# Designed miniproteins, single chains, continued (3): the designs that were tried, part 26

Each design is a single chain, and the fold is of that chain. pLDDT is the mean over its residues in the fold that is shown.

## One batch from the design tools (miniprotein)

Design m8877
Fold by ESMFold2-Fast:
Structure m8877 (fold): chain A 70 residues (1-70)
Amino acid sequence: MKRYTITARADSPEQARKAAEAIRKQPGVLGAAATDDGTVHVVAEGEEGYRNAIKTLKELGAEVVSVTEL
């Protein structure tokens, strides 16, 4: 299956942590982590994981800044 690394920026480190926790619960998401600078890193598997990660990030107000297919 294809894997995707998604990087997004939240308004604050606290919002980034909340986004990472919510995204980890989505189908097809392998992992998510937040950094102290307000960045969220997500690893998603397949088209479903990719769509769920992007949708959840946008719903939580995070800006998707890069996507890399692995």
Scores: mean pLDDT 82

Design m8878
Fold by ESMFold2-Fast:
Structure m8878 (fold): chain A 76 residues (1-76)
Amino acid sequence: DEEVEEITKKAEEAAEKLESASIEEAIKWLSSEEGQEAAEAMAQAENAYYENPEYKKAKEAAERLRELMEKISEAK
């Protein structure tokens, strides 16, 4: 599904951005519109896998992003 591929890409790009950012930059970005869109993409990717296990890449991207968001939240 083209939509799930796009959501997966957004989650992967968000994870890469957070991995390269400082804690302060990551917190500011997560509070922005882009950060909110990334959180939404993460939830959508998780839901896609829940409905269809074939979307393993979506699950992996969502898990990576969620883990990074949790680490950033714990570090502040």
Scores: mean pLDDT 79

Design m8879
Fold by ESMFold2-Fast:
Structure m8879 (fold): chain A 87 residues (1-87)
Amino acid sequence: KKKLYEEAGRLYLEAEEKAAEGERAAEVDHDRERAIAHYEEAIRLLEEAVRLFEEAGGKDHPLTQRFRAEAERKIAALREKIAAIEA
């Protein structure tokens, strides 16, 4: 379903934007609380994008599996960044 794929892509781009905002908050502003909030929002957007992609193509579709794997890698990296700030 084209509309669900387009929405998933939009959420993925928003997640990238939020991750970049988190990076700026951490590296430039040294605002730990704001950095964590942006990274958590990026994770939420990535998880929603995966859900929509699964709904559009089915969980076992090769495109869905590839998108999920990429999103899961990004989520893991963001969780690592949050853990590093909290340490």
Scores: mean pLDDT 85

Design m8880
Fold by ESMFold2-Fast:
Structure m8880 (fold): chain A 98 residues (1-98)
Amino acid sequence: PENPLISEALDLMIEKIEPYVPEELKDLFEKVKNAPTTGLKIEYLTQLLLALGEKRDEVLEDLINDPNKLVRSFAKWFKREFDKHRERLEKLPPLVLR
């Protein structure tokens, strides 16, 4: 079941991320925008944020200061999850690192 408040917060985040998306990631950004479910939006948005690399931290810091409380909460959640993934990525064997 879809939570309308979560869906609205994700749509607002997607709108605010658009200026940070380079041309090479525009196709992925369109997948995020057009995802039919909240779960797929989160999945594609996670892929987009991973693909942004160093720009990801700038985007998330900007969103943490957003006037919308739900957008701020989601930005903080993504930042925390990526910080956890960073520690795990640093521990992965070289064969898994591209």
Scores: mean pLDDT 72

Design m8881
Fold by ESMFold2-Fast:
Order: structure tokens, then sequence, then C-alpha cells
Structure m8881 (fold): chain A 74 residues (1-74)
């Protein structure tokens, strides 16, 4: 199973990108510049993301969370 990291994943377009990747069989990790606890909880519960990370943790995710692809959203 492939893992995708979606940067800007909490945006409207980011949420749509997460849905498309999940439909393709990816596990998804979301990252954004600023994340509230409520936004992180919603992303996990409603959009099925495995983790929500602050900006700057992309390299950590690639090394320790098995990220195969990085997608940047506006």
Amino acid sequence: MKVALVVGGLSEKGKETIKELKEQGYRVIAADAFVTPEQAKEAKEKYGVDHVLPAGFVNFAKEYLGVDEVVFVE
C-alpha cells in the first residue's frame, strides 16, 4: 500500500485530493502550516487521514512514516 503526504491538506482542494488518493488505495497523511486540534480531529475522523502534521515535518514523514509521494496543494 502506498502512502501519500498532502501539503495543504486542510484546504477545500486538499480535502478533495485526499478523497481521490483514498479512492486510489493510498494511505494519506495531511500537512498544513497551522493546524488546530479540532481540524486535526476532523481530518482523521471525517476524511480518513492517518496523521496530521505541521509544516516542516515532510522529511520526518518520508523517513519514519513511509511516504512514497508528496502532493502540494494551493
Scores: mean pLDDT 76

Design m8882
Fold by ESMFold2-Fast:
Structure m8882 (fold): chain A 82 residues (1-82)
Amino acid sequence: MRMMEVGVEALELAVRYVLEVKELVPEVPVEELTVENTRKLIEELRKKGEFEKAEKLEKLLKEFEEKMKKINEEIAKEEAKK
């Protein structure tokens, strides 16, 4: 039961991340808003001199990665609890 709830939380976090990134870069397709593509987008924004926008995206990416790490740690702890 808890594993299913954590899975839903991870999905909600991913959707929220995509929506927040989309607000900053509405021109980028949702399908391309992966972690790897977001890092490339941050680099491109820095090359264009859009440092503020790049910093906001980097913060969103870091927060998403940190929250996903916590969710994964919670899943691992739940799996270890027999």
Scores: mean pLDDT 73

Design m8883
Fold by ESMFold2-Fast:
Structure m8883 (fold): chain A 96 residues (1-96)
Amino acid sequence: VVDDLIARLQQAIALLREALARSTDPEFRRALATVIASYEERIARLKKLVAEGRFDEAEIEAIKTRMFAHLTLQELKARFPQYAAVFDQLLAILDS
């Protein structure tokens, strides 16, 4: 269900915002801000497709969004291994 993915992405965004608020690393902060913005944009797209009754397109977009979110978090984990625990928690949320 598309709503389940939206809920998981919103939960992930909340954790990303907490990590952003606690970090003093400007590169890490910029990377998190970019990911948050990207996830918010994808949530907006999914909500629009559902609102327009385009459920088949919403399901395809949800699959693409899950893949994108997973890959983005894996890239961030590789780039910022010192924050690996945060990204592992985020990946677990998305994989739920």
Scores: mean pLDDT 85

Design m8884
Fold by ESMFold2-Fast:
Structure m8884 (fold): chain A 93 residues (1-93)
Amino acid sequence: DAVAAAEERLAELKAAYPDPADREALELVRRAVLGEISAAELAEGLRALAAAEPDPARRLRLLALATYAGAVGDAAALAEAEALVAEAEALEA
């Protein structure tokens, strides 16, 4: 069962990444991949996590992921997501 396999892998990742913010982001991605939530709901959840994120590089990466999730057919939104990733990488350098 692909769902059971995905849930087992997510449990292993949650054990490896004890940070609650990382586990929350992984859970949203898992639910979207399994079709339990829409791309719009994934984007909204990731934006809410970004709003609570104190690290500016992590915040920008969460916003970029949210923008990608909401960007189906929108080239401008994809360019915005790429710019957010580049800004996060510059902060991490």
Scores: mean pLDDT 70

Design m8885
Fold by ESMFold2-Fast:
Structure m8885 (fold): chain A 68 residues (1-68)
Amino acid sequence: SEKEKKISELQSRINTLKAELEALERDVVRRIMETGETEIPADVQARMDALQAEISRLEEEIKKLKEE
């Protein structure tokens, strides 16, 4: 089904973005452990926020497709 193919493609994109977000979160934790600096750099926070927003947008697209 074309719908199932689109859902699969969107899920693949979500998985990639989640992996990027998890990698950034791990890097933040590692930096805190190595340096004791608890503040997240603004550029890193902005990228994490952008990844989370894109994931949410794609999840909403999948939900909309499933409701069709």
Scores: mean pLDDT 85

Design m8886
Fold by ESMFold2-Fast:
Structure m8886 (fold): chain A 81 residues (1-81)
Amino acid sequence: MEEELEKLIEEAVRHLEKAAEAIEAGDFAAAEEHAREAERLIREALRLAEEAGVKEETAKRIMEALRPYQERARAAYEALQ
């Protein structure tokens, strides 16, 4: 279970990285597809964690893994002001 959860989180992070690269390349359609796939993987990881009784811990791990992307989004927002 933990190994499966880790793989799902890792795949979600990889898709977020690809989404960021697509934005830099001006390919917003590809960025949206990768972001959508990351959301699907996160949802699956949380479902498995809930079934195993570790949803809270898994949600915390996911939030930590997403932090770099949240910081990038905040930086982009600040740059617009």
Scores: mean pLDDT 74

Design m8887
Fold by ESMFold2-Fast:
Structure m8887 (fold): chain A 58 residues (1-58)
Amino acid sequence: SAEAEKKIAEISEESVKKLDEAVEEAKKNKVPMSELVKKINEITKESNAKIQKVLAEA
């Protein structure tokens, strides 16, 4: 459906923004690379879960 497509696009855009913010924060605060990787994995897992919910409701 057009609604599902729009929701998935919005989730994708939101995840990209969160990834950019996580990278900027890591550079600014000199976060260890291991912590940055963990944060990236959390963002990816959350986005995937949201997409799966949209698909289940479609």
Scores: mean pLDDT 84

Design m8888
Fold by ESMFold2-Fast:
Structure m8888 (fold): chain A 94 residues (1-94)
Amino acid sequence: SATMAEIMALVQQALDSTDAAEIEAIINRLLAIARELIAQGRLEEAEKTLKGAYLALQTAYDRGVVSEAQYQALAARLQEVAAEVRAAIEKQKA
């Protein structure tokens, strides 16, 4: 299972990368990890994973490493998983 240390290492790898394909692959992996954490009820760790993915994506876009089209596509995927986390949190409160 993914540890928070492994997740933070992936976030750092994306932050240090100048390769758009590597950044996309890491963000997609972080989103997959976040979904696994949701399935396990580990919602706080899922939120932290998504915050890391968002930071990596925004940093890559601000540095001009990813195109606007890549940014929009990855942001849409990130928003879908963020909605899944919010729905899971609300379900736990009910």
Scores: mean pLDDT 88

Design m8889
Fold by ESMFold2-Fast:
Structure m8889 (fold): chain A 73 residues (1-73)
Amino acid sequence: MDKSREEIKKHLEEAEKALKEGDYEKAIESLEKARSILTSMAVGAELRGDKELEEELRKEIEEIDKKIEELKK
């Protein structure tokens, strides 16, 4: 919950910093780390039957996937 969200925030902040430094590879790696944590949380929500949280987390994963694809163009 809060700890996983804090780790996601740190990875997203690292990605933002890397983008400002022109390090697109590091930005992608940081986004992929945030995505991995979100995926684990979504699986946990599914196993608990928390459909609302699962859908919210999967939407956040989709937004990160779109950012990664845009950075690879």
Scores: mean pLDDT 83

Design m8890
Fold by ESMFold2-Fast:
Structure m8890 (fold): chain A 87 residues (1-87)
Amino acid sequence: MSEEEKALELLEEFRERLAKAKTKEEMLDVVNEFAKRMGELNLSEELEKVLLGTITRVRDAIDRNESREKILEIVEESIERFKELLE
């Protein structure tokens, strides 16, 4: 599996894990876990910026007490952007 395919799988899993998290604390635990896993990938600068930018945007949204719907929307937008960059 390529690093790019691993990154896309991590973004999809991140979305699923955030959807299942019931508390702000659980969401932040998910963010911290995926920040570490994503940081281990050897990606191009452009792809790395999308991936790490997603983590930052999600963490910021959680800290602002944004809805789960809004948080998941951020990840969905990032998945689509990531797919666009792979084409």
Scores: mean pLDDT 84

Design m8891
Fold by ESMFold2-Fast:
Structure m8891 (fold): chain A 73 residues (1-73)
Amino acid sequence: MVDKLVELGFSREQAEKIVSIAPSDSDVEFKPDSVTFYLRYNPLSLDGYVSKLNSIPGVKAQGGPVSIIVSRS
């Protein structure tokens, strides 16, 4: 996971923080400039994950109905 996030242009520190915050029970989709976490069971907790991910310098997170899209700020 961390190495793939670094390949997307995140720093190692950003990648490690993203992995530590992201829900462990999500499906993950890698796009050229972003990663999407699809929450399987707890979409109502999505706001908390988005807030924590947005607290990482240089990281932008956007909440969808059942997903979180993470990109570089």
Scores: mean pLDDT 77

Design m8892
Fold by ESMFold2-Fast:
Structure m8892 (fold): chain A 94 residues (1-94)
Amino acid sequence: DKVKKLLEEVRKEVEKAVEYIKKAVEYEKKDKKKAEEYKKKAEEYLKKAAEKVDELIEIVGPDNPELQKFLNEVVEEAIKKVSEIVGEEPVVTE
């Protein structure tokens, strides 16, 4: 199923973007240039996910309930993970 493959790819692309956001936050205090590179990678994966979402909308329509539920779940998971990452302070052992 083309739709199932696109849904899987969107989820994977968003998960990759979150992974790079985590790396960007980790490097923000140590290496700002490396943090910027990871932010750019996150943006690239989010763009790929958005392109696949556009393709899904062309196939099933924007008002498809399963697509809306999937997108809401993916966005909610991403927001939750990003909030956990940005709220997490690095533990320094003294």
Scores: mean pLDDT 77

Design m8893
Fold by ESMFold2-Fast:
Structure m8893 (fold): chain A 118 residues (1-118)
Amino acid sequence: MMSATQRYLEAMKLIEEGLKNNDELLVLKGILEIIKLMEEQPLSDGQKQDLIMLLFFSPTIPFIRNNNTIRAGLYRIGLLLEDVDSPLLDMALAYFKKHVDYELTVEELEEKIKELEK
């Protein structure tokens, strides 16, 4: 049974490895775990800042620019961070508002993961 901190670190590792290897399944599994963790309990300030940095630099990552599901999942993480007063988050959310044309639910993300596991 993993602590919340261990779940966060493992989810971030999945995102990092998935982005490095252009593996959509790994990225989406990491995103889903972060969303579920954030809905269960508050993240630490350091974890929130780490996610804000990921979101802020996401437009520089070609795999994210070329994948609408990854962008929608990251946008959902950004919306869950909306109460954080951060200029970097504001800039990230402005990017996602222009480049994400739909709101991704947890159920839709789980379905996409199941499709990729086939």
Scores: mean pLDDT 86

Design m8894
Fold by ESMFold2-Fast:
Structure m8894 (fold): chain A 90 residues (1-90)
Amino acid sequence: SRAALRARLAALLGRLSPEQRAKAREIEAKLLEAGVDELVARLLAMELVLSNDGKVSDEELEQAIEFALSVELDEAELEERVALLEAAVA
């Protein structure tokens, strides 16, 4: 369920360093302001922070916004991506 995915992302955010968590929240806020869905915004913010060791460029953020607004991710795709983030944080 989307509620279960939100809970898993919240738990993951708690496992990040304080610096990674602050950056993820900053990026999530920018994605939300651009009109990205709440769950997708949190997922993409964490993916960007973890894949780039906290170094997220304006270009990468713009590409993530464009992707999120142009593509509708189903629950199975969201589940797979959350599982990959959980593996990356372990």
Scores: mean pLDDT 83

Design m8895
Fold by ESMFold2-Fast:
Structure m8895 (fold): chain A 81 residues (1-81)
Amino acid sequence: SFYEELERLIKIAEEEAEVMRETVGETIPDPKAREEIVEGVYESNLAMIRSLAKLVLPKLNPEEQKKVEELIKEIDKKLEE
């Protein structure tokens, strides 16, 4: 389902953020700068996934719409932090 594809994209974004923390830690000695970069990339990825979800939402059947609406709310919570 499209909902499952969106969940997969979110999981990939989370995993990539973890990999980036390790990579950036080697090259950027300032811990604050490292976290800002990692957080910025993660938030950008979530914002893109959210935009895709909102674009497709009106075209889905009612059952999938409910699942995707809930997923958008979860993304919104993560982006508020």
Scores: mean pLDDT 83

Design m8896
Fold by ESMFold2-Fast:
Structure m8896 (fold): chain A 99 residues (1-99)
Amino acid sequence: SELVERANELLTRIVKLVNQYEENPTEELLEELRRTLEELERVLRELRASPDPRHRLEADILEGLLRIILGILRSIEKKKGKPPSEALLLLEELLERLA
């Protein structure tokens, strides 16, 4: 599915942007992350609204992967004694809207 391929591309971009923001926190990276998360939200909602049960399953898998990634990244920040970054807060807000 083209939507599934797009969702995977966006997920990869999100991970890269979060890592880049942690190394060099700029407003430009935060805005790029926000736009990428908004695009992912649209794609996931389209997959969820699909009459094809395989598309709905893919949406569940991708949301589950996002929750796992968020948990790992937060665990890393906590071990480094860092507060939650604005980048991870944006990812949390997306997952809250998807719930």
Scores: mean pLDDT 84

Design m8897
Fold by ESMFold2-Fast:
Structure m8897 (fold): chain A 100 residues (1-100)
Amino acid sequence: MTEEEILEKVFKKIVELMKQKPSPREALEALGEIVDEVAKERPDLAAAIHSLGLNLLGTYYKNPNPTLEEFIESVKETAERLPGRIDLEKAIEILKKILS
């Protein structure tokens, strides 16, 4: 899968996961499974997707109905911590499409 396809899949899975209102433990276990699937296809992206997922989950636990702006901030925080590991502009575009 391309980076864009992986980002879209990950964002959709996290959004669907959080609709179920999981506990933090259940959410972290589900994120681990998502990261494991990414690592099988694109091991180079696994660390970036794990960091991105943690930041997105944190946004949901801080605000159960996060704004698009809060999600974009989570993506930017991931890119700041892992420079060059994720295409920030593509990630933001995909996120906007999924949340529209």
Scores: mean pLDDT 82

Design m8898
Fold by ESMFold2-Fast:
Structure m8898 (fold): chain A 99 residues (1-99)
Amino acid sequence: SDVDKLTSSVKSLASTLSKDTVQQIKDAAQKGLKDGKPVDGMSQVFDIVGQAISSIKDPKKKQQTAKKMDDVGVAVGKTSKKYGPKTALQTMLDAINSS
């Protein structure tokens, strides 16, 4: 399913990020859900990931992490279109919490 693909993509991306970055993503997702602003929460998550990728010095690791971010973006788009942005952001948060 689109939700299962989003879960797998998020877990794969999270495995390449620092614990501090993962915590920032959790905080942004939780805030977006709590405030009823899932689109804003998702935008903040992608900004956090983008900044983390920009800080990667190893070109191969940077390219691999950027590809995983792209895969998450595609899966978020499909899940949001079918189930809504709140479901996409909740699925992302659940995936990170189970990582």
Scores: mean pLDDT 89

Design m8899
Fold by ESMFold2-Fast:
Structure m8899 (fold): chain A 113 residues (1-113)
Amino acid sequence: MIKLRIVLTYGEKAREHADRIREEAEKEGWEVVTVYLGSEVGPEAARDVTRAGMERALKLAQEKGKAVLVIAFEGEDMLPGLEAARRTAEEFAEQAKKKYPDLEVEIEVLPPE
């Protein structure tokens, strides 16, 4: 079974939260892709970055067995980008599961810390 996990963090501590998730995942043997997005990143750019991150994480999961993509949304106007990323991740996951029937995908949006 190939495992792909996507974690979205947001708010003032989004970067620090993402860094801790990365370190914890690496200790557990996950391949980690980390992306940091500021409030200046609109929905279209958030979608494109999420798709690229998902493609990279999927490749790593196929090669190593498990991978996680962590995306941190910083700033005050992060919600449109966060929503676009979440939707993009869900759409990508559904398409990937059709192509790879043994693929397990988990998508999490974590509350601010």
Scores: mean pLDDT 83

Design m8900
Fold by ESMFold2-Fast:
Structure m8900 (fold): chain A 68 residues (1-68)
Amino acid sequence: MSVEEIVEKLKTLPVRFHVLLLLDEDNPEVLEAARPLLEQLPRSHLEYARRHSRSPAGRELADELLAK
């Protein structure tokens, strides 16, 4: 699946599925393309992703989004 296809699918899914990108996605290009969607996540979801993420890139992005 292309980066664009992944982001398009996320736009159609409930917020809980957006958190899965931060938890499992290891491709920083996908995370960066999805950043506008991820910025809209509640603080509690970002804190969950930072604590439980298995992706170094996902954890870094969650930390960055929580800092702002």
Scores: mean pLDDT 76

Design m8901
Fold by ESMFold2-Fast:
Structure m8901 (fold): chain A 60 residues (1-60)
Amino acid sequence: ALEERLRELGASEPREVATVDPVTGETRRSYVVKLENVGSMETAIEISRLVAELHAARRA
């Protein structure tokens, strides 16, 4: 699963964050991960890609 790969790369469990647009009143949700023990730029890039996939899955 995407969450397992994120953990293997040193990221925290994905957390869903909800924000409300004060102008439109619409609620937008996204996923956030914490980078922990990430030792390389390549690993950080891979984590960013996996987070993008979680965002895409949320929209489906």
Scores: mean pLDDT 68

Design m8902
Fold by ESMFold2-Fast:
Structure m8902 (fold): chain A 92 residues (1-92)
Amino acid sequence: ELEESDELSEEERELVRRVLEIVRELLEEYKANPEEASEEEIEALERIGEILEELLAGKISPAEAGEKISEIARKNPEAARRLVARILAALA
């Protein structure tokens, strides 16, 4: 059960990779248009990307990744909202 909580299914790993790709695309867009996002928002998205990479590498559990991302989102709600909107649009 403890080991099970650290394991992502193939489908879940594919979803995490897709979300990571979206984060990278948003960062590229924001770096091209610095007026669209603050430096703090860009840093928040970079940290979310790092957490997702750690999750895919098996270095952190899904629960731990969720907690870390929630903390970042709480401190940067606008960045979190934009990311969620882009994910929903891409996966629709």
Scores: mean pLDDT 77

Design m8903
Fold by ESMFold2-Fast:
Structure m8903 (fold): chain A 83 residues (1-83)
Amino acid sequence: SEEEKAREEQIKKDAETVKKLMRENGLSDEDAEKIAKAFEEMKRKGKVDKEAQKTILDVLRKYAEEQGNEKLLELIDKAEKNL
């Protein structure tokens, strides 16, 4: 549906932004890509593995807190609410 298409585009844009921010803050390309893809897939399916998602977001939150990156923390909060 058109609704699904719009959601897919939004998810991909958000994931790309997250990946870029993580790389700019010193996360490896591989790890940034893995987290972004996992986030994208979970959102797309609407079926959430809460344990896996929380693990990924927890790692990312700790990293953002260590860097003092409040913008990244805000993105993580939005991702958690979509759980």
Scores: mean pLDDT 74

Design m8904
Fold by ESMFold2-Fast:
Structure m8904 (fold): chain A 98 residues (1-98)
Amino acid sequence: MKPSVLKELRDKIVEALRLAADEATGERAQFYRLEAKRFADPVIGDILFHLFLKQLPGFPEITEDTTDEQVKEAIRIYLRALGVPEEEADRIAEKVVP
């Protein structure tokens, strides 16, 4: 798999976490900001991204043929797993993957 494709998806996850932090308050907002920073890290972020992909049930392998809809679904599943409400997760995914 080309590193650029995975890097682009990881950047979208970082942006989604930042948007989730903007919608949250208190400790939850701090948690999302910390997760965004961790995913942006060149070493830790790669490890976290691999763990993220392994936690997506039924999600196909990320390739250059991966659709925007599949990327939105991956972001939605991840945000919901972190406790982001479904409506907010959907809105954030749509904003990150136009």
Scores: mean pLDDT 73

Design m8905
Fold by ESMFold2-Fast:
Structure m8905 (fold): chain A 65 residues (1-65)
Amino acid sequence: SMLEKVIEKARKAAKELVEAYHKGEVTEEQVEQALENLRGNLKKAGVPEETIEEIINETKEAIKK
């Protein structure tokens, strides 16, 4: 479905964001801004709030490692 494709792309984008952060290519502020943009886009696409928060929280935990 279109929603499944949106979620898949979001998870891929989140993974790429974590990799960029760990390589020093983006700042913590840029990560926070990118995650807020992602949240807004997923909400507009009709992704359930629980799924959005899961992706955001998994990304935040991954950058702490």
Scores: mean pLDDT 85

Design m8906
Fold by ESMFold2-Fast:
Structure m8906 (fold): chain A 66 residues (1-66)
Amino acid sequence: MTEEVLREAARELGRSDDPAEDVLLRLAEEYEKKGDHFSARILRMMARAMRGMSNAEARARLEAAL
């Protein structure tokens, strides 16, 4: 469950030029719309922890956690 969300977050970070925080918050909104409130909250916590990181840095950290 959590690992799948982390893999999706890493992929979205790799596809976007936006700040990592903004990418993760948009992904959290998509999970919220699907009714997956747990994954949405995990993504919001990650967005806060990765504030100020580049997409490449954030992606590397997520891949290292897998």
Scores: mean pLDDT 79

Design m8907
Fold by ESMFold2-Fast:
Structure m8907 (fold): chain A 77 residues (1-77)
Amino acid sequence: MIKQLTPEQRELRERILDEAARRGEVLTPKEWLALDYYLINKDVTEEELAKILGMTPEEVRRLIERIKERFADVLEP
C-alpha cells in the first residue's frame, strides 16, 4: 500500500527501484518496510519502525544505515 507521496518522494522511490534492478539486488521484507515507511514516506519514527519490524531501535538504525549506504547515490537528490 502506497500512502500519498509527494512528487519528490515518488521520484526517489522510482530511482531506488531502478538502482536495485540494475544491481540485481533483492531487498528483504524488512528493508522494503524501512524504505517505504521511514526513508521515502517518512510516516514513522525510528521507534515506531522498530515496533513494526519487531526490532530494537539500535537494530533499526543499523538497517537504515545499510540501506543508505547501498543507495546513497539515489536517497538524496
Scores: mean pLDDT 72

Design m8908
Fold by ESMFold2-Fast:
Structure m8908 (fold): chain A 102 residues (1-102)
Amino acid sequence: DSARLAQIRALMEQAQDHIARAMRSTDPKERVELLDEAIRYTEEIRKMTEDEPIVSKYIDTGINYLKKARELVEKGAPREEIEAYVNKGVTYVALGMRIMEM
């Protein structure tokens, strides 16, 4: 369904924008709020892909990595560690999206 795919892509763009803003921010509170919004958009994608188990599994894995990045921001973890979990989260979500487009 091309309409569903277009909606999911729009949600993905919103999630990516919020992640990019979180990674540029130096305020821990703002970073957490932006990551929470990115996770919220990604969870909406997950709901839209419930009928596709493989896609949902990749999106779920991505969400779990983004949640770990959020916890690390709250704990004041090193930027490199936070970036590693953000990158894992983004990669798994992107893999799920690519499978859906096949």
Scores: mean pLDDT 88

Design m8909
Fold by ESMFold2-Fast:
Structure m8909 (fold): chain A 78 residues (1-78)
Amino acid sequence: SLREKAIEYGREVKARDPSVAELVAKAIQYVEDAPENLEAARKAIEYFEQARKRAPPSVQPLLDKAIEYVRKLLEELE
């Protein structure tokens, strides 16, 4: 599912880059609530985008994929 893919990419980012782990962990928590909560999906995107701004270039593509899957999930909820 879109939710599972977003969580998997987020977990891979946490494993590769400890510097953004806290922001990504918060985003993952919101993604886990996202199918039932539109605001949770929006907050997940916000935290992933904050992580992307701080992340090294090697990890940014994984964050871009996580954001893409959460945005697709958000579109299904709207």
Scores: mean pLDDT 81

Design m8910
Fold by ESMFold2-Fast:
Structure m8910 (fold): chain A 95 residues (1-95)
Amino acid sequence: SLKDKVVEILDELIEWAREHGFPDEVIAELEKAKERIRNEDLTPEEILDLVFSVANKLLAAADALGLTPEQRAELRARIRDFVKEVVKAIEEELK
C-alpha cells in the first residue's frame, strides 16, 4: 500500500505539472521517480529521499516558470500534503 499511495500522489503531481506548463524534462524526472518506487524494493528512507527530490525539482521549476502567487501557493500545498501522506503511509507500514 505504501508504494501504491506514493505512486497515486506522484500521478496527481505529474498531472498538475503538465496542466501548468512544466517542461518535459521535469515531467520525465518525476516519471522516473514513479517507476523507481513502482519497480524497486526501496527502503522507507529511500522513498522519502525520492519524495524530497521530487519536491525540490517542482519548486525549482516553478521559480523558473514564473507561476502566479496562487499557483505557487497551490503547488506548495500539494507538496506539503504529498510529504505528509507519504510520512503517514511509512508510519502505517512500520506498525
Scores: mean pLDDT 83

